# Designs tried in a protein design run: designed miniproteins, single chains, continued (4). Part 32

Each design is a single chain, and the fold is of that chain. pLDDT is the mean over its residues in the fold that is shown.

## One batch from the design tools (miniprotein)

Design m13160
Fold by ESMFold2-Fast:
Formats: sequence, C-alpha cells, structure tokens
Structure m13160 (fold): chain A 66 residues (1-66)
Amino acid sequence: MKGEVTEEAIELLEQELLEAGPEAIKEELERLKKWLEAAKKAGNEEVVKLLEEQIKRLEEILKKLE
C-alpha cells in the first residue's frame, strides 16, 4: 500500500465491495457493527467515529445497488 490518506484507502475498499456485490457489503457491515460495539465498550471514541462513518458509507452504497 502507498502512503496515501485514509480516505483513499476507504474509497478503494468501497470499489472492491461494489464489484463483489451486495452480499459482500452486508457481510462487511455486520463485521463493522461488531467492531463498533467493541470500540464503544472500550471507550475508543476515535475508532467509534471512523467505524460509524464507514458503516454509513457502506449503507449508502448498498442502497444504490438496490
């Protein structure tokens, strides 16, 4: 991986998931939601914010695929 900003890495991941289809996006959403619960219990607000933003983006992509 090249030393680019986190946002670019997220966009690349979103493109891969788009090609994999809605099932892969749903599986990733379930994984992220579990991580979000763990991060909230740990009190890691920075990770919570990043996970919530990623979940919202994937949910919007999933809606566009329907």
Scores: mean pLDDT 73

Design m13161
Fold by ESMFold2-Fast:
Structure m13161 (fold): chain A 60 residues (1-60)
Amino acid sequence: SLKEQEIRDRQLREMAERLAKELGVPVEEAYRILKELWDKHGGGLSGVQLEEEARRRLLE
């Protein structure tokens, strides 16, 4: 539903902001990586797993 999509996008944006602040990278870059990981795994990753995978990619 549209509301579920809105909640998901908000969660990804919040994760992106935290990662950007933590790692000193642009929020847009962190968001792009999180969105790619979400789309690739179809929501199969937990929020913690998603954030850890994004952190790993941003540190490479």
Scores: mean pLDDT 80

Design m13162
Fold by ESMFold2-Fast:
Structure m13162 (fold): chain A 99 residues (1-99)
Amino acid sequence: SEKVEAVKRVLAKEAQGKEKAANSDLPKEKADAILDFQVLVLELFLRHPELSEEQLKKLEEAAKLLQEGKFEEAFKLLAEVAKELGDEELAKRAAELAK
């Protein structure tokens, strides 16, 4: 299933971001942002098994943006996906972290 492979890619990129945070002189606020992103993506997967392949690709791109240090863009894309799913609570939480 392409969906299973897309989920695996999102999780792999999140794991890479977490390892970079653990093994680098990353400022605490950036390490906290990576953790917040991982928690929100996990909540999104748990609440929304109906995630489309296109939405999973957007989450993979968001994880890549996070890995590149583009935190605002990563959280904005996560908020967009949550909003498309009708999860206004998670969309608001992600949008607040993008600021």
Scores: mean pLDDT 75

Design m13163
Fold by ESMFold2-Fast:
Structure m13163 (fold): chain A 84 residues (1-84)
Amino acid sequence: PSQEEIDDGIADIGLAVASVLARKGRYEEAKELLEWLIEKYPNSKSIGRAYALLAEVYRKLGETEKANEYFKKAKEIDPNNPYA
């Protein structure tokens, strides 16, 4: 597989794990994983979903300004994203 295919695969797995962490209320761990994914795989196909989930996590943590910033980023990347 190409590096892009490998990066997309890692990002998809990481996003799935972060989603589970967020559903379990483990918001700080979900935040750390999502921030790492965005930093390491900024060109992955799942980046828009990562921003959207990170925005939801910040909202759950009460960080409204950061949540709004990441919702905007998610919407710019994927306007059909249900979380943006």
Scores: mean pLDDT 81

Design m13164
Fold by ESMFold2-Fast:
Structure m13164 (fold): chain A 56 residues (1-56)
Amino acid sequence: GKPVPGVDPQIAAGAQELAAALRASGATREQAVQAAMKFGKLSREQAEAVADNAGA
């Protein structure tokens, strides 16, 4: 996945993997965003970038 500004690369990678796994399981983009926010204590903007990167 692409790096997310202001997020630790290892946290971003883990959040992207979690978001990708959730989307592969049929979860919505919003569910992936919420999971990324909880996983890395990310802002909504950072979590949206993570979820979008995981879906690409």
Scores: mean pLDDT 76

Design m13165
Fold by ESMFold2-Fast:
Structure m13165 (fold): chain A 68 residues (1-68)
Amino acid sequence: MLERAEERFAELKEKYKDNPEVVELIEGTLELARERLKQFPSEEAAERFIDSLVGALELYAKKIEEKK
């Protein structure tokens, strides 16, 4: 599950690589996610958590991009 989180966060970093504010947010969120993912008892719960974080990061990144 951690590898899947790292893959999805890496995809977001690549998508927003030209925006250092977004990249920093993604990196910080991944660090917190690594700690949290160790606490999940099932792959299903971990996948839902990853989906939730990725969605929230995309929403925030879009708001930053809209200001440009």
Scores: mean pLDDT 76

Design m13166
Fold by ESMFold2-Fast:
Structure m13166 (fold): chain A 59 residues (1-59)
Amino acid sequence: MRLYRAVEDFEARNPAELSLKKGDIVELLEEVGDRWAVVRNLATGEVGLVPKSVLEDIS
């Protein structure tokens, strides 16, 4: 699977988005255009949209 780490906190602004804390490990499920990704937080199991800019590839 493709794994990413949150490099900074992200606060969700709508129900489709997922809040992340710096250091959270997420699985990439789908890329949405150039700026967004659907991810699963591996600690919580939560799924949502996050900006690609807050993610670092660790796969």
Scores: mean pLDDT 86

Design m13167
Fold by ESMFold2-Fast:
Structure m13167 (fold): chain A 76 residues (1-76)
Amino acid sequence: LSERQRLEAEVALEMMKAAVAKRIIETTEDKKEREEAVKVMEEAVKKLEELTERDPSFQPLLEEAKKELEEAKKSL
């Protein structure tokens, strides 16, 4: 895999982790599980920031992930 393909794969993985965590928050009534899911989204956003610094073309995906995280935090 090229560096670009590896970055794309890592971005896709972090986006998937964030999406799964968001689904947990939307479907789980357990406050502890929701708080743990928010932490997963925070870690995904942090990794996406690092990946976006290496390739700015991922900026729109980072902005979307940050928006989803902010909404999730407001739901706690």
Scores: mean pLDDT 83

Design m13168
Fold by ESMFold2-Fast:
Structure m13168 (fold): chain A 83 residues (1-83)
Amino acid sequence: GTPLEREVIRLEAETSVYLIHLAVQKIIAEKEGDEEKAREYQEKLDRLAEKVQEAQRARDAGDLERALELAREALREGREVVA
């Protein structure tokens, strides 16, 4: 693949760590009976997952510049959510 394709895939992989973190935090909140916090983590997970899917769709369409932009935005949002 091109250097741009590799960078998009790298950013997608890094963002997946934050998706896993959110999924774990949701499970913990559910086990603690904190339904409101579990819902907040689910909403964050859904939003971040959609951003990753948008980047993947752009990459699949061959729009690597758009895919890179979306992948960078997804990673930024992932970092903000777990800060």
Scores: mean pLDDT 86

Design m13169
Fold by ESMFold2-Fast:
Structure m13169 (fold): chain A 70 residues (1-70)
Amino acid sequence: GSMEEEARRILEAALEALRRGDVAAALKGLQEAMKLVPELSEEIQAAIDALRAGDVAAAEAHVRRALEKL
């Protein structure tokens, strides 16, 4: 598949990880997605920064926006 299709799968998996409370899996996925779709790096970085601040709801919103931009 394309880099965009792979990034979509990773971002969807990260969103599910956040819903399960698996922050470590979500962070790993977000970092991998940033490498595949650098054009979305600002939105994905915002999700990572929200997780570092403990704001899971904000992180989920940023992941959804990244998915909308794919």
Scores: mean pLDDT 86

Design m13170
Fold by ESMFold2-Fast:
Structure m13170 (fold): chain A 90 residues (1-90)
Amino acid sequence: DEVEEFERLGKRVIELLREAGASEEDIKAVEEHIKAAIEALRAGDYEAAAEHLQKALDIVAEAAPAADLEGQIRLAVAEIALASALTSLR
């Protein structure tokens, strides 16, 4: 179940962002892009899903330099998860 797998991934990514101390603005933006990716996936629009996952990945990558070491490790795990999901859609 592709949609269920992406919903689990989204939950993990948001949890990692919160544990890393990411801003509520960044968390909301990532959550909105993950939700849009899941909706695109439900519609069979893999291109739109990939675009939204890439935008979520970009936000996480931009947030990483401001985090402490533990936060940077958590954000790196979130980046790997998003990059893996993005690769699976190609």
Scores: mean pLDDT 83

Design m13171
Fold by ESMFold2-Fast:
Structure m13171 (fold): chain A 54 residues (1-54)
Amino acid sequence: SEFERVLGRMVELKLPQKVIAKAVELKDLPVKELVETLKKEGLITEEQAEELLK
């Protein structure tokens, strides 16, 4: 699934467990909205957000 792809990218980028946990809480959102939410909450950078949406 698209969500599984994003989780794989998060692990590749070595993002903190707190970020991965938040992504799992938001799993029912479209991936674009999930990533945007993580960025708005300051959990990821703009560059990380772009990498996750590839």
Scores: mean pLDDT 84

Design m13172
Fold by ESMFold2-Fast:
Structure m13172 (fold): chain A 75 residues (1-75)
Amino acid sequence: SAEEDIEEVKRTAEKGRKAAVEAVRPKGEQVVKDVDERLEKALEESIEMVRKGEPLEKALEFLQKEMLRALLEGL
């Protein structure tokens, strides 16, 4: 169901967010905030993809790509 797929997206985002925040923490508080904000936006967009009937795999791929972009810009 879309609800189960949304929960999978949320779990993936939470795990990635914790790892990304920890990785950029030495760069400073502002970088942490910027990365966190980008990841929150990516989560919202990934959830919307699932709600619109996109496959879970595509939503997770989008989320992971946006997480990587946020991390690379933060580092």
Scores: mean pLDDT 82

Design m13173
Fold by ESMFold2-Fast:
Structure m13173 (fold): chain A 62 residues (1-62)
Amino acid sequence: SAAERAAAGARAAAEAGDGRGAGSIVGMLQKSGNNDEAARAGLAAGLAGDAEGAERYAQIGA
């Protein structure tokens, strides 16, 4: 549930052009130890049309 909500929030932020908001959500998930949820948030942003954001989020796990 938290992962799905966070992914939806990151996607909405990315669609609005708010990379900082999307990045903040991903950062919160990482702090919680939820690396899989952070990756899902990045994928959701990419599916919303933010390909650069999706690539950036993919690098967070590396």
Scores: mean pLDDT 63

Design m13174
Fold by ESMFold2-Fast:
Structure m13174 (fold): chain A 62 residues (1-62)
Amino acid sequence: EIEKLFNEAYELAKKLLDAGQVDAARELIDEINRAKKYVSEGKLEEAKKLLQEAIDRAKATL
């Protein structure tokens, strides 16, 4: 499940860059990095919530 969210977030960041939305892509990448830190700390539910919220925001900008 969390691997699917990471993959979706990376694909979305790529789409944002292709669309010229550099600031939105950068924000999404920052949230991906924060989620990675939560995963390393065992905070899986917090990481999932963060990724889903970031994905939803990024989709709204497309």
Scores: mean pLDDT 83

Design m13175
Fold by ESMFold2-Fast:
Structure m13175 (fold): chain A 63 residues (1-63)
Amino acid sequence: MEEEEKEKEVRRLSRLYAADEEELKKLIKEGKSLEEALKELAEKRVKENPDLSELTKENLLAI
């Protein structure tokens, strides 16, 4: 696996989903797929930070 492509993708997706890059990497290391990790982090951040839900909705709709 090319680490450079993986890091670039993680950074891009973490911005799209307003997810924390380090939390995303941790979930992937625990055996979750990239898509599963992103969904879990997006849901967690919306629950913990209501202000981020507005920004997250805009980013998700822009996909």
Scores: mean pLDDT 62

Design m13176
Fold by ESMFold2-Fast:
Structure m13176 (fold): chain A 60 residues (1-60)
Amino acid sequence: LGLIVTASVDFSATKPDELSLKKGDKVTVLEIVNDDFVKVKNLTTGKEGLVPKIYLSSVS
């Protein structure tokens, strides 16, 4: 992994293990957790957490 992808829309975390993103944030994909969620590191904030794949461009 280690792919850099861009957040396509703003995402607000609602659970403790989720990471909030702003549209245009660059993130590194660390792990594919399941079909719906990936663990990422936000390169702007340095924080890690789970985000839904649908909010990221080109996650595959």
Scores: mean pLDDT 76

Design m13177
Fold by ESMFold2-Fast:
Order: structure tokens, then sequence, then C-alpha cells
Structure m13177 (fold): chain A 59 residues (1-59)
């Protein structure tokens, strides 16, 4: 998958969102729409939706 890093914290405001701390690495699994991806947090193993603007692609 595509490796990315969170540039801002995500507090998980809904059940479908992924909770992220700033600097945590994610694997992008799928593009859901123009604004969102489905990603896995590599620190926790949890999956959820993340706004594309909160991610910096590393790989």
Amino acid sequence: GILARAVAPSPKLSPEELELRKGERVEILEEVDEEHVLARNLATGEEGLVPKSWLEVLE
C-alpha cells in the first residue's frame, strides 16, 4: 500500500473515522472519494476514514 504520515491529529469524531496522533504512519488501503481515504494506523492496527489533506504521502 501507499505509506503516509499524519500532519495533524485526528480525534475520531465519528465511528467510521480513524484516530490519529500527529506524526503517526498509515497505510492507504483505498481512495473512498475526492476528500477521503480508507487507511490503517500502523501503530494501532485500526482502520478508518481519513481526510486526504491530513496525510503526507511518504511512499
Scores: mean pLDDT 79

Design m13178
Fold by ESMFold2-Fast:
Structure m13178 (fold): chain A 75 residues (1-75)
Amino acid sequence: AEQEIKKLEEEIEKLRKEMVDAVNAGDYKKASEYAKKIAELYRKLAELDPENAQTYRQKAESYEKLAKLFEEKAK
């Protein structure tokens, strides 16, 4: 479980960097896709770590909102 959590956190950090790179390139469609994937990984963290589940769900919701913002900018 701890190794799974660490792996997911490392994947989230990589995706965050790619999301920022996409935003800097003006690729809001790609940035939205990365934000959605980050949200999905936080949802998985909430299932694996029930003690911290509320914090992970709040982070997932934040990235879901960010993804919608990027989708709107991509239009």
Scores: mean pLDDT 87

Design m13179
Fold by ESMFold2-Fast:
Structure m13179 (fold): chain A 60 residues (1-60)
Amino acid sequence: GSVDLADFASAEELVAHFEARLKENPDDPLAWAGLGIAYRLLGRDEEAERYFQKARELVA
């Protein structure tokens, strides 16, 4: 089995899921954190860090 391919597909599904949540509620820190996790799984550490930063600002 291709574990890397499965992880990649799951990350894209997570992006779509949390983007939909942010359209419903843009002040949802869990949705921003979820995007960070998804982008980290995609190997996009720079983008992931930006989403985690937004999530932390919302819990201030």
Scores: mean pLDDT 74

Design m13180
Fold by ESMFold2-Fast:
Structure m13180 (fold): chain A 65 residues (1-65)
Amino acid sequence: PLTEEELLEIVKKLHKLIKEGYEELAKYLVRELAKALGLSEEEAEKIYELIKEGKLEEAVKILSK
């Protein structure tokens, strides 16, 4: 299982992709990560929006459910 530290590093990299203009790739990767962790599409959408807003700790909290 991924630790909260490992999830935070993943989320930081996803946030960087969004800031660098790779939004579609970041959306795809968030959906795949959420799916791999057994999360719903609705939770994946919430995680993506939190990452886009820079709310990385809140995104990790949903991912670590």
Scores: mean pLDDT 86

Design m13181
Fold by ESMFold2-Fast:
Structure m13181 (fold): chain A 58 residues (1-58)
Amino acid sequence: MLYVRAVKDYEAKTPEELSIKKGDILKYLGVSSPGYVLVEKDGKKGIVPGDVVEPLPV
């Protein structure tokens, strides 16, 4: 299962976006739109900018 880590806090600006905190571990679901990725936190799905998360080592 693929996971990413939040590198900084991010507040959702639209209903489609997800609010995250630095250090959060998120399930990676794929690329959404250019510059955005779809992630899941605590059963909630939403998009975040790709630059606010980093891939975890496999």
Scores: mean pLDDT 80

Design m13182
Fold by ESMFold2-Fast:
Structure m13182 (fold): chain A 61 residues (1-61)
Amino acid sequence: ALEEAIKLAKEAQKAAEKGDYVKAAELARKAADLLSKVDPKLSEQLRGQADGLEERAKLAA
């Protein structure tokens, strides 16, 4: 549902603010999966953000 996707996206932002890019990427991907059938454009945008967060996690490790 859209509400659950928004909740996950907010949790992803909080995780990124704490420097937990792995968790942020995981939450962003879950939000994208929920949006894939209702808002494909936003879903693709969130997947792109998740990929960026995963790359940041690799650099921080």
Scores: mean pLDDT 78

Design m13183
Fold by ESMFold2-Fast:
Order: C-alpha cells, then structure tokens, then sequence
Structure m13183 (fold): chain A 55 residues (1-55)
C-alpha cells in the first residue's frame, strides 16, 4: 500500500531471487533447497514490513 514499503520489499525480493539464480547455476541439484531458504527469508522480511504498516 505504501510505495516506500513496497519498494523495499521488491528490492529485497529481487536480491534474494538474484542469489537463488546464482546458486542454481553453481549447484543445480541443491537449487530448490537454496531457493526455499531465500524465499522464506524474503517472506519473513515482507511480513515484518506489512505488520509495521498495518499496526
């Protein structure tokens, strides 16, 4: 809802996605595991941002 919070969440998500892509290229067999870990971190970060916005 707030553009600034959305921008921060998007930037963080893009960073995590970039890291997941790099890990996939280096170790495709474990890429799913790394992607899961990074997406969970992104989800926690987003949840915290939106919690602050909603409070």
Amino acid sequence: KEKELTAKATAYNQEQAKKAGELREKDPKNAAKYAQELSEKAAKYNKELWKQAGA
Scores: mean pLDDT 74

Design m13184
Fold by ESMFold2-Fast:
Structure m13184 (fold): chain A 72 residues (1-72)
Amino acid sequence: IEELSEEELKELGEEYLKKGEKAWKEKKYEEAAEYYEKAAEYYKKAGDYEKALEAEINAGIARIVIGVSKIK
């Protein structure tokens, strides 16, 4: 199993957070939720719990938006 450094994990978290923000702006809420969930995972592995919580909140909001928009 390949292990990443704390710095590399934080960089991946930031990259996925940015991808989530881009998807959110494009109204691609499912993609945004997935990217935010990945960002949270990488931040947790890096020990950055504040950033992980931020990403989890954003993922949760995206999931709520999806749930509401699915009800026609």
Scores: mean pLDDT 80

Design m13185
Fold by ESMFold2-Fast:
Structure m13185 (fold): chain A 82 residues (1-82)
Amino acid sequence: AEELAQEAIKLAQEAIRLALKTMESGKKEGINAGIGAALRGIGAQFLGELAIKTGNEELAQEALKDAQEALKFAKETLKKYG
């Protein structure tokens, strides 16, 4: 549980970082898209932290999947709007 949740948090934090980089472009479309990407990353990070706190392995697996999807979305968002 903890190992998967920590990996999920790491990937989610990377997604948030890429989202912030998209927003640094200063363009309205980049800012709006970056906010969406950041919210996905924040959600995945929260679920990962909850999985650690509760010791729930199912939540850890869900957090990892959500973090992977958030990172993919953040990368696509940066490519398109950053």
Scores: mean pLDDT 84

Design m13187
Fold by ESMFold2-Fast:
Structure m13187 (fold): chain A 90 residues (1-90)
Amino acid sequence: SLKLSEEEQREAYEAAMENIEKAKAAYEAGDLSKAAAYLSAAMILASVLRNSGAYEDAAEVYERIAEFYESMGDLESAERFRRLAEELRA
């Protein structure tokens, strides 16, 4: 797998967090398809961070995704992403 540089890891982390904020805004506006698309982008970026060894950054992204699912009442998805974050911090 292609590993990101430290600068690219920072950019991926910032992009992931921005996508989560955009997902929240879309969800609040009632645009569920746009919210899902932004959330999927954040999940892809978290996977790229994880594969590059940026475990703490990936864990933080997963925690923010879990918080978003919890705010939607999707407790099963929230628990899944919190578990992913815990595994990366081991």
Scores: mean pLDDT 88

Design m13188
Fold by ESMFold2-Fast:
Structure m13188 (fold): chain A 130 residues (1-130)
Amino acid sequence: MVTYSVEELNEVDENGETLLHVAVRSGDVEKVRELLEAGADPNPRIVVDGEEVLARITHKGYTGTALHVAAMLEDEEVAKEIVDLLIEHGADIHALAEKDGKKYYAYELAEMFGRKELAEWLRKKREEAE
């Protein structure tokens, strides 16, 4: 049984990724659940130039959150399970990823990577979110 400190859960590694980002990228649903239940923040915040902002991590050239990484997963069913876990634990469905000066919602990334059903599902969740 692995025990994490709150500090360890939200610290970025040498690649700029949290433990949650690594688990999401690998499609490890059980590990994602374990980390979120342990208190991992799906919207980790950092201070940049005196302002508190969402910690954005670059994956496949897109700078975003764990939700954006999940939207880019190859296995759509695994991606849906991870997205549901992230949203249940407070992931911001309105968060934007950025690449080359363009901004993308999670559903737009899912569309770009060929996850048509995931993209439609994410779009509806975003439209229904207040």
Scores: mean pLDDT 74

Design m13189
Fold by ESMFold2-Fast:
Structure m13189 (fold): chain A 93 residues (1-93)
Amino acid sequence: SAEELAEKALELAKKAEELAKKAVKALKEGKFEEARELADKALELGNEGVRLGEEGLKLDPNSEKAREALLEAGIAAGIAGIIRGVAQLILNK
């Protein structure tokens, strides 16, 4: 159902946010490979959350929960992508 897809998307968005926060901490501690791996996982979960949020909206275009899930998952994926890029630049020098 649209609600089940939105719930799953929100769950994935929250997990992606937690992993992104851990990636930031790892960067601050000089653990660049760990930061990249955490950011990669956050990006994967965030992108899956976006996909499920979009499917939820296709089933119910008026779902506020699906719109919220899509937005939160998109934000988490965006932040994770930035963290991943920063960590990779440091590793490549």
Scores: mean pLDDT 86

Design m13190
Fold by ESMFold2-Fast:
Structure m13190 (fold): chain A 64 residues (1-64)
Amino acid sequence: SLEELKELLEEVAREEGLRLPPESLHDDFANAVVREAERLGLDLSDREQMRELILRVHREVFGE
């Protein structure tokens, strides 16, 4: 769910020392991850695939 994805985003950010987007943009970021996962044909229920995708999307958006 979107809620679980937002929790995973916060965990990944803490683990990797990444800067979180502003709270008002968390839904936009989570939706961007979902759209990219659907484009790539990834399983949205697979936490490991979603974690890797979050890291990649964050690097693309913030230049890391």
Scores: mean pLDDT 72

Design m13191
Fold by ESMFold2-Fast:
Structure m13191 (fold): chain A 61 residues (1-61)
Amino acid sequence: DAEGNAIAEKGRELAPRLAPPARVLHQADLEGKTSPEVEAARAELAAGLREIRAFQDKVAA
């Protein structure tokens, strides 16, 4: 479906941006650590996920 393909392509576009912050958060969770770098990674991941959700909402309309 065009909708599914568009969403998948958007996810693929954002994946390189989301993978590094996700990795930082996973590592910090395992080590029980918090730092400004972790907060920055969390913000970047949240922003990317919001972009995907906004796009999904638009194409699902």
Scores: mean pLDDT 73

Design m13192
Fold by ESMFold2-Fast:
Structure m13192 (fold): chain A 69 residues (1-69)
Amino acid sequence: DVSRRVEELLRRAEELRREAERYWEKMQEYVRESRTTGDESLAKAAGYGRKALELQEEADSLEEEARRL
């Protein structure tokens, strides 16, 4: 059932995008905090940003797979 597989892929992609948004929010929070704490918070911000990008790439991959079905 191709339509169920497409639905599942798109649902998973949406979940990953929502999770990426939360990591972007955390990144921005630590970037703001870095004004007072410096390099320590910047390192944390970089970690959250990298995780957000990974999740976004996974979501893009799932959406592309759904489009090919």
Scores: mean pLDDT 83

Design m13193
Fold by ESMFold2-Fast:
Structure m13193 (fold): chain A 68 residues (1-68)
Amino acid sequence: MIDEKEVDEGLFRIARAVNLLAGLSEEAARVVAEGIVKGVPGITELADRLLAGELSVEEARRLVEERL
């Protein structure tokens, strides 16, 4: 049985790396990665909107917090 902390750390690291490769800024990639780790619904839509420039990092962070 894997420790939940190790799973969360690994998932965050992978999610951040994938979003950086997709073209998100470091700050935006971190917000999306945190949302993925926390199981926030609609995180893929949020990432797409960040990439399209329709959403600021501050707005994305607020939406992740609201959906938590």
Scores: mean pLDDT 73

Design m13194
Fold by ESMFold2-Fast:
Structure m13194 (fold): chain A 70 residues (1-70)
Amino acid sequence: SKLIEEYKKIMEEIQKEMEKLPLEERLEVAKKAQELQLKFIEAVDNKDEKKMKEVIEELKKLLEEVKKKV
């Protein structure tokens, strides 16, 4: 699925950018990423493409926030 591939790519980018952060900020980002991961898994299980897209948008915003901190 294209949405699953997009999700994986964004998660990989978040992980790479997170490695550059101090531990305290990294833990905050990790918690947010985990919450979004759980929402994405639920959306996949429910075959809810709209919710999958919404989670991907939230992940993109999280990635932008992480990049600004680096």
Scores: mean pLDDT 86

Design m13195
Fold by ESMFold2-Fast:
Structure m13195 (fold): chain A 73 residues (1-73)
Amino acid sequence: LLEEAKELREKGEELEKTDPLKAAQYYYEAGRLAEKAGNLEEAKEYYEKALKLLPDNPVIRGNLEKVKEKLKE
């Protein structure tokens, strides 16, 4: 899960300048995998990267808010 999340994050980094929509999708998937692995700090980082590329996406925003809430616990 965390290794797969890291691979997806690296794919997102490669595409960030050439295909920001696909990069955001990879970052979002990496965030979901990190969250499933229980690594909320990494999930937050990946969701923030995805949201920066797709600021109006309510699904990414919602998942980022949930992770931030859990981290503030």
Scores: mean pLDDT 81

Design m13196
Fold by ESMFold2-Fast:
Structure m13196 (fold): chain A 87 residues (1-87)
Amino acid sequence: SKAQEYLEEGKRLLGEGRYEEAIEKYDKAIELDPNLAEAYENKGWALYLLEKYEEAIEYYKKALELDPNNEEAKKNLELAEKKLKEK
């Protein structure tokens, strides 16, 4: 699907350290498929790498609403919450 193509483009950009551009691709994936839990999770991770921890938490929570058994999103949520407590 086109949503999956945007998700994969975002993942490539993320791997290149191009976090803001990765987020733009994840946003396009979400627009085409609002239930694509992986796009929310990966957007959260990109936001975490940009040190936007409150925003990262929002997207991890959305990923977990769509896929409650996502252990990676649960761990990343806990990491982002710990970062907020350190501020």
Scores: mean pLDDT 89

Design m13197
Fold by ESMFold2-Fast:
Structure m13197 (fold): chain A 63 residues (1-63)
Amino acid sequence: GGQKDILKLLLAVDGVGPVTAQNLLDHFDGDIDAIKAATPEQLQKVPGVGKATALRVHASFHR
């Protein structure tokens, strides 16, 4: 898949930098649909993702 396109999408989330975006991709094996479906608690398991960042990532897909 287009990992660069997924990275750009994650980088559009406030508080997600390049390292955190890469950590999200690594944790979910590049599966953007898994990232979109993840709960804030699952997102918090990603290195560098705290509660506030997890909520922002979740909210960006669940507006």
Scores: mean pLDDT 78

Design m13198
Fold by ESMFold2-Fast:
Structure m13198 (fold): chain A 56 residues (1-56)
Amino acid sequence: MLEEAQSLAQYALEMAIMGGLSREEAVERALSYLLSHGFSEEVAREAIRQILESQK
């Protein structure tokens, strides 16, 4: 579900940034996290993209 992927993407991005990672590193970490939870690469990348777009 894209909505579930978006919630996990937001969480993973927030935790990575709080851990001192750059935006690019946080995106890579979030992608790996979503893939480990069974989301496809397409769904994971779209969820991350939508979260980043909503943050402007």
Scores: mean pLDDT 79

